# Designed miniproteins, single chains, continued (5), part 63

Each design is a single chain, and the fold is of that chain. pLDDT is the mean over its residues in the fold that is shown.

## One batch from the design tools (miniprotein)

Design m18178
Fold by ESMFold2-Fast:
Structure m18178 (fold): chain A 81 residues (1-81)
Amino acid sequence: KKKAEAVRKAIEAGLAEMNAGYPAATSPEQTAELVRRAADVAAEIAKKLGLSDEDANFIKATLEDGRDQEAARRVQELARE
C-alpha cells in the first residue's frame, strides 16, 4: 500500500511540474522538453520516497511516453498486491 502511494505521489509531482510549465510550452519541442523534465522530477521523487530504481524508471518511461493512464493502472495493481 505504501509503495502504491509513493508511486502516486511521484506521478502527481511530475504532472504538477508539467502542468505549471504548459502555458510557456507552445511548440512541440518545448512540450517534449517539459515532459522529459517532469518525468525526471517524478523519478527523483520516487527514489526519495524509497521506491526501487525499477519502479522509478517505469514512472519516468511512462510519463515520457504520455502513458499516464497506464501509470494509474499500475498504482491500482500495486494496491492490490
Scores: mean pLDDT 68

Design m18179
Fold by ESMFold2-Fast:
Structure m18179 (fold): chain A 81 residues (1-81)
Amino acid sequence: GPEAPKLLTQITINGVFASEEQRDEAIQLLAKMGVKVTRVSELSLHATMVVDEEQLRDARAVIELFRLLSTELEVTESLVA
């Protein structure tokens, strides 16, 4: 039947950390969600993920935990479908 198009959200994360230990903890947290980290420096990382509407709640919950590890966090959400 004619299904409504499935909404996909691309989430882009840029994080800055006080230490490499906090950065590595953030990488482990993202890895548990299957998120690919695309860029890493000594105190920063860049990651992207594409989630559907069912996954979006869990993704947002993990991003809130990520905020506790970062000194600066930029999160961008955009619809891709």
Scores: mean pLDDT 76

Design m18180
Fold by ESMFold2-Fast:
Structure m18180 (fold): chain A 113 residues (1-113)
Amino acid sequence: VKVAILGAGYGGREIAKELAKDPRLEVVALVDISEENLEEAKKLFPEAEVIKGDATDKEVIEKLKELGVEAVIVALGDDEVSEEAVKVAEEAGLLAIDARTTSVEEAKERILA
């Protein structure tokens, strides 16, 4: 299953590393507004696409769908931005998992169901 991480800060990168340990999951993209976060993500996932953009932007989410993404992990630091990112992703037909309320283990179970 192809997944993307919304938010490429330390938390998002750690979640991506844990998900990538499962051979059934492929981290294909990470999204952040911070170029520094994206550079660190690219070092960890050289084959993944790093996308500079707003995780609440419908055009960003549509680009993830074009990459074959089926699920997104929302790993953002702001509660309101996280809620909006979940909503936009779900409206686009993606499974959206909020890392604020969902462990990596629970996220894997939901993605692989």
Scores: mean pLDDT 83

Design m18181
Fold by ESMFold2-Fast:
Structure m18181 (fold): chain A 52 residues (1-52)
Amino acid sequence: AVPSAEELQKQKEIDFNNFYEAFRNIGFDDNLARKSAQAFVDIEEAEKEKLV
């Protein structure tokens, strides 16, 4: 593991929580909010990998 991998994992957790709260605030149920937040985090991560 490299330091960037640890920072990436921490950032994913932060992003997931932020997206989850945002989706909950607009009326998504718990299950949909979790799935949507996870999908968005996965998309953002894939885009970051393309830039490296």
Scores: mean pLDDT 75

Design m18182
Fold by ESMFold2-Fast:
Structure m18182 (fold): chain A 71 residues (1-71)
Amino acid sequence: MKAEELQKKGRINRLKVLKKNSKDPEIQEILDEAIKLVEEGKLTPADFDRLVELIKEGKPVEEIREFLEKA
């Protein structure tokens, strides 16, 4: 398996763990959208890191969604 494919699978797994641990349906929807973007190669590693940071910092759902829509 190529290193880039391993990193992609790692990012998808991290998003799935965040979704499983979240009780907020809106955050779960954002995470599903982010997983799809990673799978499609549309979310860069930098954008992934920023998305995780926004969720970890507890930024408003609206701000997180706007970020993801621009990525």
Scores: mean pLDDT 79

Design m18183
Fold by ESMFold2-Fast:
Structure m18183 (fold): chain A 74 residues (1-74)
Amino acid sequence: SVDDVLAEFTRRLGELLGRLAAAQKAGDQEAVRAVQAQIVALVRETIERLRAAGAPADEIAGFEAFLRELEAQL
């Protein structure tokens, strides 16, 4: 379901944000880039899973906007 996709996204994003914060604190730029790439991949995967689950167009558009913002910061 859409709710299951969003719950999994929230859980995985939380884990990645924790890893990103740890890498940033350590000054590990290679690890920062690797985690940022994993976040981008997670958002792309989530967009496709939301489409497959029949999520509303505005929900999908929100994730696409988030993806564009993330890619602009990399």
Scores: mean pLDDT 88

Design m18184
Fold by ESMFold2-Fast:
Structure m18184 (fold): chain A 102 residues (1-102)
Amino acid sequence: MSDEELDKLIAELEKEISKYFNMEDAKLTPEGREQLRKRLETLEELIKNGEVDKALQMEIDRLKRGIEIVKKMADAGFITPEQGEKIIKELEEKRKKLENEL
């Protein structure tokens, strides 16, 4: 993955976080950016080694955890129920797309 592709992905994630949490300056910490880079490099290595099913399962499990976190955030009042449902729907659509690749 190029640094330009990583920067674009980070910008999209920061934009999504800012939109859903009403945070104008939501940015990944340097540690968060480095953890994302390492995770993406791990996924690339799994794909390169032909472990595509393992890479897909890791991403599916991440999306499932994300859905549960969003549900808890909505229940706790950090986001509105409508915002939570929209985020969950987007994550569920991504999960279903990846499950179809298995």
Scores: mean pLDDT 70

Design m18185
Fold by ESMFold2-Fast:
Structure m18185 (fold): chain A 67 residues (1-67)
Amino acid sequence: PVEEARKLIKEANKLYQEAEKARKEGDFSTADELYKKANELRKKAIDLLEKAVQERLIGPEVAEFVL
């Protein structure tokens, strides 16, 4: 679960950076779409980490480190 969450966070961070570039270039439609996708990936990663903490597979400190 931790590796899957890390991949999702990494992908979300990449999309956030691409959204920032699009917004600076005036492409607000593309920026908004990228922000939405990034937020969905981040939420999925958070859900995976929260479930792992609830199942006592990892401590909350590990989830915070990944996020």
Scores: mean pLDDT 77

Design m18186
Fold by ESMFold2-Fast:
Structure m18186 (fold): chain A 67 residues (1-67)
Amino acid sequence: SEEDRLAIEIVAELNRLNIKSLPLTDEQIAEIAKRLGLTPEQVREILEKALKDGKIVLVNGKWVLKL
């Protein structure tokens, strides 16, 4: 799905930026949004849903998405 694709891309950006903790700062959200061509609100909504669904976990220092 488009939502799953965007979640994968957001998780890749978390790893690229070496982010190890959540929640994200407004600056981090804006950076990810700019890189992916999304709005900051879209990044927040997609990330929040994936977190609520238990789909995002930190494994060996890297964020992993379970689909």
Scores: mean pLDDT 85

Design m18187
Fold by ESMFold2-Fast:
Structure m18187 (fold): chain A 109 residues (1-109)
Amino acid sequence: SMEELIEEAKKLIDEIAERLDQMTPVERQIAAGLIHAARLLINAAKTGDEKYREEARKVLRDILERYGDQLPPEIVELLRKAIEAVDSGNIETALKIFIEILKELLKRI
């Protein structure tokens, strides 16, 4: 199931990347940050290296701090849950939540 989660996340990253030109500058910055965090979580899952988990945590917290007031409440709640999963070292749960975040973004663009 981890391999399936990684492949689903990669497909969603590619779909969002193809639509960056359709986004406002702020939406594009948020999407780029979320793509970066997703790639860090994928690397954490593949390698077990804590540096990827720590960097993903920082990226997610930065997005929430800078853009939380501009994001839909549903996405804000998912971001908070993703941070909690990362903080607890539960990378599988973090990836599942992140897939939900990426799907919610795609619905809005």
Scores: mean pLDDT 86

Design m18188
Fold by ESMFold2-Fast:
Structure m18188 (fold): chain A 81 residues (1-81)
Amino acid sequence: SAEDEAIAERVLAELERRNPGLALFLRDVWEAIRRNLPFTFPDDFIAAMFRSLRSAAARLPPEMREDMERFLALLEAWVAA
């Protein structure tokens, strides 16, 4: 949705300021979600990715909490599909 796209862009832009490599990777992940591509990463990579994202989320401004929680929910739904 347009709302989810706006949320993703805000989260990714803020992450880029803190961890450009993670942000670049997540832009590729978000592109895969937009194209409705299947998730193809190993299970240990999934766990490491979500740990890194939650760690990064804890360091984001508090006002981005809702956007970050929505972004994580979108990623978790994609992984679970």
Scores: mean pLDDT 76

Design m18189
Fold by ESMFold2-Fast:
Structure m18189 (fold): chain A 88 residues (1-88)
Amino acid sequence: AEALEEELLEEYREKVLKESEGKSEEEKQRIIAEAMVEAARELAARLPADSPLAQALRAAAEAIERVLAGELSVAEAYAEAEARVAAL
């Protein structure tokens, strides 16, 4: 389990680094946000569905997706994600 989590995080890290190369700051933030959504959903899928951590990860992914859709500011989405993680 631990090795798979480390490999997944490393893959997303490498993806972000490659995709963000030569991009504007706004595009880099978008790439990071999209990678965080993918990583959070994948990690949540590997945890029990009723896990508080899995619920927080799905909620964080939804908040970031709402930012990408233009429904929330980046600051509002990160504040919601931090609050949910801190509550665990």
Scores: mean pLDDT 70

Design m18190
Fold by ESMFold2-Fast:
Structure m18190 (fold): chain A 55 residues (1-55)
Amino acid sequence: RPLTPEEAARAVRIVQSLLDAGFDEETALRIAAKVLGVSEEQVREVVRTRPLPAP
């Protein structure tokens, strides 16, 4: 199932916050997926499509 725009926005924010905190990309994707109750693949596709903000 594709993520809703709201889920996608939350995924990007969670991943960016974790990267800013010094987590690696794979760990950030995994945590975001668990928080949202979706697969890591769904979070990765959202991040791939939407560039993350600059650090």
Scores: mean pLDDT 74

Design m18191
Fold by ESMFold2-Fast:
Structure m18191 (fold): chain A 62 residues (1-62)
Amino acid sequence: EFEKLLESYKRSLEIAREIADKLIEVGLDFLEWLVEQGKASEQVKKDLEREKADYERWKAER
């Protein structure tokens, strides 16, 4: 009973993480494209590098 609920919850979390990962990657790709086009400020460039490092660390800790 509880085992089935836990399994369903774990699967839902895994799907949510996969969606979150894809959304983060799309966001980072867009910001990187803006930097390449010269349309991003120096602050955005620094934020992008920090967010990329944080995302990679977050993925490694899962």
Scores: mean pLDDT 75

Design m18192
Fold by ESMFold2-Fast:
Structure m18192 (fold): chain A 85 residues (1-85)
Amino acid sequence: MAEAMAREAERLAEEAKSDPSSPEEVTKFYEYTSKSFEYASQGNLEKAEEYVKKGSEYLEKIKGKEEAEKFYKEVLEAVKKAAAE
């Protein structure tokens, strides 16, 4: 699970890099998304959710609200599923 989430984050970061409004926003999105997966793999849901929210805020600036909302929902479900053990 964590590997699939990390791969998706990398793919989204590459897409954002190809069509970014700002390199700083792309870097911040990737950084926060990587942190959210790291905390999710550790079972720290509170921090994982916090970093998903921060990442989605930067993704909104890059790709708009629709893509950011989709990302937020998908990652939150993955984080909750990882914690279901």
Scores: mean pLDDT 70

Design m18193
Fold by ESMFold2-Fast:
Order: sequence, then structure tokens, then C-alpha cells
Structure m18193 (fold): chain A 85 residues (1-85)
Amino acid sequence: MEEQEKLLEELAELVKDKDPKELIEKGLEATKKVDTPSAKKVAEAIETSPLPRQLGLAYAAVTAYELQQERERAEAEGKELTAPA
């Protein structure tokens, strides 16, 4: 669907200032760390997708993993994550 493609392009644009190969590598490492069937599908999609989609998927995987880690750290410290809603 066009909306999904637009979201992936927007994600790719957010990471355009980052090294694409570094981002892809981090995305694949994030999927390895999660080790779920969904993460394996994301890893496969990252490897088989054209660059704009590949970057978007890698960014999404890294962002999701980092947010999860930060949330777990904040909860362990008794702090709240303050994000504009």
C-alpha cells in the first residue's frame, strides 16, 4: 500500500545523515538480539529490499530495540521516559 511505502521513505529520510551501511548493520544486529520469528522476517526484508526500504526497516529495527532498552533502563532506575505525545 502507498501509505506503507511513504512511511518507509520517511524513515529513510530521517536516517539520511547516518552511514547507510552502519545503519543496516545495526538493524541486523538488533534483529539478532531480539531472536523472534518477526525479527528474522525483518532481517530478511532488510537484506532483500531496495535501499530506501532497506534503510527504513533498519532504522525501525534499531529504533524499536533502542527504545525497548531505554525503557527497561528507565524502569530499572525508577525513572519515566518523557516523550511528547
Scores: mean pLDDT 66

Design m18194
Fold by ESMFold2-Fast:
Structure m18194 (fold): chain A 117 residues (1-117)
Amino acid sequence: SLEKKIEEIRKKIMEEVDRMMEELGLPPELREVVRAAVEGILEEIIKNPNSSEAELTETVYISLARALGGEITAAEVRAAADAHGISLAEWGERLEELLRRLLELARKAAKEIKELL
């Protein structure tokens, strides 16, 4: 069914997200925030499968910003960085790479979901 195929795409994307977070060395505290952001991105893509590149980019930025601002405080982000010996500059580089990879995953998910409809 369509619903089962969408769930298979969701599962595959979440497996890619987990691998990506491991490669980037993201602290466990941030991994749950990123997973929440990706779930929001996927839900928006399912609701709007004809999203433009600009709309997909906006969805990724908004979902990440909301997850970071709603689910985790600036103090918790700082504490996680300190606990894992990560500098502020290194955080910036890891977040830029995370954003870039999330944009690629969003494009892939949008294409796969659109092909099912």
Scores: mean pLDDT 76

Design m18195
Fold by ESMFold2-Fast:
Parts: sequence; C-alpha cells; structure tokens
Structure m18195 (fold): chain A 112 residues (1-112)
Amino acid sequence: SDEEELREFGKKLGLPDEVIDYVIELAKKYNLPLEFAKYVLIRLKASKDFSKETVERLLKDVKAIYDAAPDKEEFLAMVKRVLEKYKDDPLKFDTGLLIALNVLGVEPKVVN
C-alpha cells in the first residue's frame, strides 16, 4: 500500500514514527500522490525540524508545487524518476527536482 511504502521510506530517512504518521494523514486529507508525499518526507529530513507546524507548512508548499503543474501525470512521472535516481542520496533530490521544475516552468524560446 502507499501508506506502507511511505512508512518504510520515512523510516529509511530516520524520521520519527509520529512524524511519518502525520505526513501520511495530511497526504490522504489533501489527496497528495505518493511521490509528492515522499518529497515532503525528504524536505522534513533536510529541515531538521519535525514540529507539526513545519510538517503542515512543507506539505502545503509541496501541494502548491503539485497543483501548479500544467500536466500532473508528466510531473508525477518525472518526480518518480528523480526519486529513483537519488534513492540512496535523497538530499540530492532538490537539485533534480529544481531542474525538473525549470524544464516544466520555463519554455525555451524557439525561433526557427
């Protein structure tokens, strides 16, 4: 299940069970896909702040990124590829995701 996969992912990141449970609860409440819920867990690890306020803020920020995507299926596929590429070093995920967001958000000017 997505919940079990999120729990295993959060445990691999060394996050407390209560923090992982709260992210799962909020991801369900806001219909956030598995891949983006994993990104919330990565951001929490990087923040070193596991308060409920930080969890809620980071989930809101990630949800806003997901909601802003013009093609959600393409964005999900890209996030999934970045997660797989950096599965052994999740702190590098931000660089990969920033590149993905720039590719989706910045249209290269084609003149010919």
Scores: mean pLDDT 76

Design m18196
Fold by ESMFold2-Fast:
Structure m18196 (fold): chain A 76 residues (1-76)
Amino acid sequence: SHMEEEKKKLEEEAKRYRQAVDDAQAVIDSLTAEMERAAKEDPERGALLAQSAANVQTAADRLRKEIEELEKKIKE
């Protein structure tokens, strides 16, 4: 039915957003590890990496809210 097709589209969109969150978390983890390493030898680079990680975290948090909204629509 048309409603089942619409639900599949929402499920695929939610899946893409979940993948983007997972990818963002991997980037945050990588940046955090490099920041900890850099902080010992290059504090300026450490600070820039920390800011980059914070920016990615903010984007990931927005995607998590979009996932919650999509999941609500899927459950209807």
Scores: mean pLDDT 82

Design m18197
Fold by ESMFold2-Fast:
Structure m18197 (fold): chain A 66 residues (1-66)
Amino acid sequence: SDLIERAKRLAEEGQKLIEQAKNESNPIRATGLALRGIGLQVEARLLALKAGLSKEEADKLAGLTS
């Protein structure tokens, strides 16, 4: 579904920001990247739940439990 495709894209973008945060030497910039990444993962989870996925499936898709 379109919701699942959007959720996957947000999860991928969030994961990329978290990876960038881990490689960022400036702690303020690193924190900002990490918070934005987590926000996108949470949004992806909500879209996955709205699309009818279980909590476990939504968490896995969003990368929140990994």
Scores: mean pLDDT 87

Design m18198
Fold by ESMFold2-Fast:
Structure m18198 (fold): chain A 88 residues (1-88)
Amino acid sequence: MEAKIEVKEDGTVIATGTFPEPVTGALLVKGTDPREGEVIGNGYGAADGTAVAEGKVKPEDSGIYRLVGVTADGRLVATEPVELKVKE
């Protein structure tokens, strides 16, 4: 599953995606491993699999990110890794 990640000029990052199963929450995680990565943002999930996470990033926070959904039974589901480049 792919995530769309947008960085606004004020450093606000918004990650959106749709998982094939219901999710109750969303996290934006820096790193390739969703369990060991740094949590940069958080947000909501929905019964249709929609997930949205929002955070703040600086140029030094450039790197690989995943949108992570949390299912009702506590499993983590993650999108494919996305490279994020934050401009000065």
Scores: mean pLDDT 78

Design m18199
Fold by ESMFold2-Fast:
Structure m18199 (fold): chain A 80 residues (1-80)
Amino acid sequence: MSLEEKQKAAKEFLERFIKEKEPEATGDNEIDPNLLKSLEALFKAIGDPELGKKVLELLRRLPPETQQKFIEELSKIVQD
């Protein structure tokens, strides 16, 4: 898979995640600092920092378990 195809797939994943999880975003949770660093690196690799900011704001309102699953899924898309 080309870098462009990976970036497109990652952006589509982020947009879908926002749409699916926004109705569930009722919490006020802190993101683990190590997970935050991983997310910032992944968003930079995707090339859309503004979309990354929207996802970070959404993740802060979701449970820690959902935050971890999100990072695992995004990492798979970017690395594979």
Scores: mean pLDDT 76

Design m18200
Fold by ESMFold2-Fast:
Order: structure tokens, then C-alpha cells, then sequence
Structure m18200 (fold): chain A 114 residues (1-114)
């Protein structure tokens, strides 16, 4: 249940950036949750990448990623110019009625600063 809501939140966040006109890459770990995030964003025409393929994100305007040391290390090593954005997961995620809308609205506040 909590993982499903996290996935929906990431999808909403990435969709908001796409709707704002950015070329978005979503970078995840090669785990089950990351795979599901990539599959769901790709249904919306957003590029899903694993951290192993992070170099491909250089062709994109903005990168949305899972907050993990491996992601940050790869981003720094590749010296990517695109901003790296980590959607904030609320501590009370299970109480969020619409995680997609929550992620979408969170991204609206972030991209105004890009």
C-alpha cells in the first residue's frame, strides 16, 4: 500500500514537469519499486532510466530520481547540467488520498524555481 502510493507520487511529480514543457528523465534503482515507477511514467511518454543508464539523462532538461547515494554519486560523476530533483515523500503518506495529485502539486512549486 505505501509503496503503491510512493509510485503514484513519483508519476504525478514527473507528469507535472512534462506538462510544464520539460523533457523529463526519471532515474530509479533497478529494484521492483524502481521498475514500477519507470513502467508507469513510460505510459505517460516520460523516459524511465536505471541508475546504470544515467548517462542517457544528459539529453533531458530535468532529472527526477529516487533519493539514494548511488544516484547522487552517479549524477556528480557524470557532471550533468540538468537539475536533479528528489520528490519529497511525506511521513504520513498512507493518509494521502491522491498521491498523484500530491506529487503533481509538489512539482509545480519546484519547477517555478527552474
Amino acid sequence: MEEEKEIELYVGFAKALKDAGYKVAVVTLPDEKGKRIREEVEKLGIKGLTVEDFEKAKEYDVVVAEPHPAVLAAYIELELEAPLLFPKIPKDLLSVKDPFEYGYNQALEVYKKL
Scores: mean pLDDT 84

Design m18201
Fold by ESMFold2-Fast:
Structure m18201 (fold): chain A 67 residues (1-67)
Amino acid sequence: SDADKEKAAKGLGEAAASGSAAGARSAAQMTVRDLSKEEAEYALRYGIEKASTEEAREALEEVLKQL
């Protein structure tokens, strides 16, 4: 749903903004498991734009490549 998609995007954005690669990866993996491929892609792209570190951004990009 749009609500689930937006909530996931917000969560990934917060994890990525924290700068933790492990945190970003964990949040991304949960998103991929819980959401459709299209919703997960949206949330991951949003998280990538919000990443405060290259490490967090790369972690999200890696998960996105596996979709």
Scores: mean pLDDT 83

Design m18202
Fold by ESMFold2-Fast:
Structure m18202 (fold): chain A 58 residues (1-58)
Amino acid sequence: MRQEIGQQMREESQRIWDGEEVDPERSKELHQKALEIGAEVLKANPTGPEEQAFLDSY
């Protein structure tokens, strides 16, 4: 899942580089998914109050 999102983000960057118009809806979806995965990883392995504060901010 995490690697899949990373690959999709790279593909979107390549499209923009090739001159294709940015799709704001797709960009929002990829951004949201990346945040969810990041939060889930930190939630599974919390190491202190800084990690908890990060989770609480999202």
Scores: mean pLDDT 62

Design m18203
Fold by ESMFold2-Fast:
Structure m18203 (fold): chain A 94 residues (1-94)
Amino acid sequence: SAREKIIAAPRELYDALLEGLRKSGAPEADIERIREAIENKDIDTLMELLSKYTEIRTAEELLTALTVIGNHLAEKRGETIEGTGKPVFVKTPA
């Protein structure tokens, strides 16, 4: 489910999301409440707090936002999607 994927999402995606919220003027007290909700797997509190500062209203929308963040972070690192990169071996037969 979308909720299970949100719970399993890497911490780095949430750290990037929280930094974006902080730069958008979210109070540090609410940033800390969001961190606690993520740590406690409290999706309902997470969604309530995100609705104050973002257009995210559903678990599916949050999952989409985390996927976009993940793709952006992967591009910055020059990484491929894990498990899809095959090593290219150029070998001329003797």
Scores: mean pLDDT 72

Design m18204
Fold by ESMFold2-Fast:
Structure m18204 (fold): chain A 98 residues (1-98)
Amino acid sequence: GKVTVTVTLVNEGKSGTYKVTVTVKDANGNVVDSQSATFELKAGSSKTKTFTFTLPEEGEYTVEVTVTNLETGESASASVTVSSSASSASVTVTFKTS
């Protein structure tokens, strides 16, 4: 089926250019699909981005979200498990930098 993943990035770190990578893995840990987006975020702000994936087989999938500050190389991650019958999933990633 198709699943729409809504990613909310909360930037408690520095202003900069951030890359969000969403990777979908099957129950065996194989990467099914991966999508990314790059955008600028100010310190203390948040941004929501949606990604749509087609899940080829019935079962459970892991959606892994990694957010990287492209200037520092620092990353934050979160994940959620979704069923192939699900139409949507939401993941919030809070990015904190020193």
Scores: mean pLDDT 81

Design m18205
Fold by ESMFold2-Fast:
Structure m18205 (fold): chain A 90 residues (1-90)
Amino acid sequence: SNSLVSELQNKLAELEKLLADPSAKPEDVAKTLEEINELLKKLSEEDPEGFKKLLERVAKLAGRASKKFPNDEKVKKASEEIEKIVISFL
C-alpha cells in the first residue's frame, strides 16, 4: 500500500531527527527502530516494490543509530534485525 510507504518515510524522518538530537534517549531510538522493523515486514509482504526503494535509507539510518548508541542492547538488536531484513532483499 502507498500509505505504508508514506508511514515508513515519516518514521525514517523521525529517526533522522532523533539521530541529529544530542539529547535523544536510546529508548526513543530503539522504539522508532522497532516501529520501522514492523513497517518493513508489512511492506515486504504488501508492497515489495515500495520496500526496495527505501532499503538504502533504512540501512544507513540503522547504522547511524548503532554508532550513536554503541552500548545500548535494544538499539543494537533492532538495528541488527533491520540489517537482516535489508540484506535478505538485496
Scores: mean pLDDT 84

Design m18206
Fold by ESMFold2-Fast:
Structure m18206 (fold): chain A 100 residues (1-100)
Amino acid sequence: STETETGKFLAKALKEEVDEEAQYEVGKIQLDMMRRLQELVEDYRAGKISPAEFRERLEELREEIFKELDEVEKKYGVEKITKRLREQAEVSVEMLLRRL
């Protein structure tokens, strides 16, 4: 196979574009996750939801985020970009559940 500077440049540019779009989608999911986590914590602290309901909604949120990240992985073929947010979602939910 001919490794040309042009071929390497085009492959890098296409990968950078796909990675940028995937990072943007993951960033949107992260912001939505943070907003929803904050709303759940505020509702729980205000006594609007029970400890049992808070636990259920945290688990549901984690499952929804994992599903959205699975869709990003299928669309863009990028596992490394989604892995960090999967770990963040799991740790964030687990820490809140352990505090109950």
Scores: mean pLDDT 80

Design m18207
Fold by ESMFold2-Fast:
Structure m18207 (fold): chain A 57 residues (1-57)
Amino acid sequence: PLPAPDAPTIDEVLARIAAGELSDEQVERIKQSLEDQGFTDLLERVRAAEAARRAAA
């Protein structure tokens, strides 16, 4: 399926986090947005990607 033009796909967000293209502030903003919307599964995936990036640094 085509991604929604209004928001990046979760895969794209995870790739940007892994690449270090997002600041800590941007990552926190994304986590806050997902928590506010109740997307706990996506929030856990973002946290996992952040942890993996920290381990690879």
Scores: mean pLDDT 73

Design m18208
Fold by ESMFold2-Fast:
Structure m18208 (fold): chain A 72 residues (1-72)
Amino acid sequence: MTVEELPEELKESIRRAVETAAATGKPQYSDPFPREYALAATQLARELAAGKGLTARVVPDGDQYRIEVEPA
């Protein structure tokens, strides 16, 4: 799955997490998503985070996943 194929709601969730982490300097999390989105979601999050001095990683959340964004 490519970044462009991700649900718009998930892409907005990741963007919001990155923007809030940049503004607050505190870890932020995306909305949860299934494993099939993990690679594309991580790719998008890392691309957005790198421009803001942040790091992004995928973390497990029950049987789903989230993107965690935090200061580098």
Scores: mean pLDDT 83

Design m18209
Fold by ESMFold2-Fast:
Structure m18209 (fold): chain A 83 residues (1-83)
Amino acid sequence: SLVDEAKALQAQGEEAFAQQNYSTALALYREARDKYEAARDLDGTIRATQNYGKTMGAMYRIPQDDLDDAVAARNAQLRAELA
């Protein structure tokens, strides 16, 4: 059923989120939401939408951490060059 397919996609999205694969989690949660919506499962649609929003929030924080890591890596390379 569409609900069973949506539940499987939501579980895969939760796994991707746990692994910090946020872009994959977003795609899976969006597909789960669309299938819940097609099945007229309002509760499932709400949960998938909430998980999508949570993933967006996490994703916006991760780019800042990645930028900090990139700056640290560049500084380490410069220090090695000067040694």
Scores: mean pLDDT 77

Design m18210
Fold by ESMFold2-Fast:
Structure m18210 (fold): chain A 84 residues (1-84)
Amino acid sequence: DEKVQEVRQKMLEISERMNEISRETEERLSRAKSKEEEQKVLDEAGAEMTRLVRELEELERQNEEAYQIVEKELQEKNTKLAAE
């Protein structure tokens, strides 16, 4: 199933990005020269992480919607076949 493979691939990409953000955040925090710079790094990382979490939730919803569309198409075809 193409859709299942696409969702799996996107989930892997999100996981990799989350790991990258964690690594980059640690590096940027180690280079930060002030509390304000540290807060900026944390705010940026937090915003990006929130975005990725929402993207994961959207992928789950899209997968359910795709299943619903396929189910309706199959039911419609079966109804037409039975109603000949």
Scores: mean pLDDT 75

Design m18211
Fold by ESMFold2-Fast:
Structure m18211 (fold): chain A 83 residues (1-83)
Amino acid sequence: MRESIEEGLARLRASAEALPDEEARRLALRYIELLEELIEKEVPLEELKKAEERIKERAAALPEDTPLAKLLEIATEELEKVL
């Protein structure tokens, strides 16, 4: 369901734009753009799975108390809906 994924990405983008830290906001928006590009380009399932793993690795490396880490985790969940 592409429409449900687009709604999820729109919510993530709004959350990212609300981040008080400029660098955290920039990084969050960059990851959301990556997800949008992967979905729009109709990339192979294997490529989407690798992107999911990479996003999970980035999220796991960040402190859990940062807004950026939470947004990356949600982005991973949105990617899992495509897989």
Scores: mean pLDDT 66

Design m18212
Fold by ESMFold2-Fast:
Structure m18212 (fold): chain A 75 residues (1-75)
Amino acid sequence: DEHFEKGEEAAKKGDYETAIEHYAEALREDPTHSEALAKLEELALYHPDEKIRERALEILIDVGVELLKEAVEKV
């Protein structure tokens, strides 16, 4: 939750690169954090700046792969 809140504050200030990092951390700490996932998806698909869309997509892939690796390695 603290990471999600920091992401929201960064987004309000227009610092979307910092917002993306905080949303990613919220999702890493809680893979079921639907709000953090939705924010990253929204930025990846709909943000007017292509650089921000690409960064959000990159982080979604990285976090998704990381979470899948952890799931596969669990007993």
Scores: mean pLDDT 80

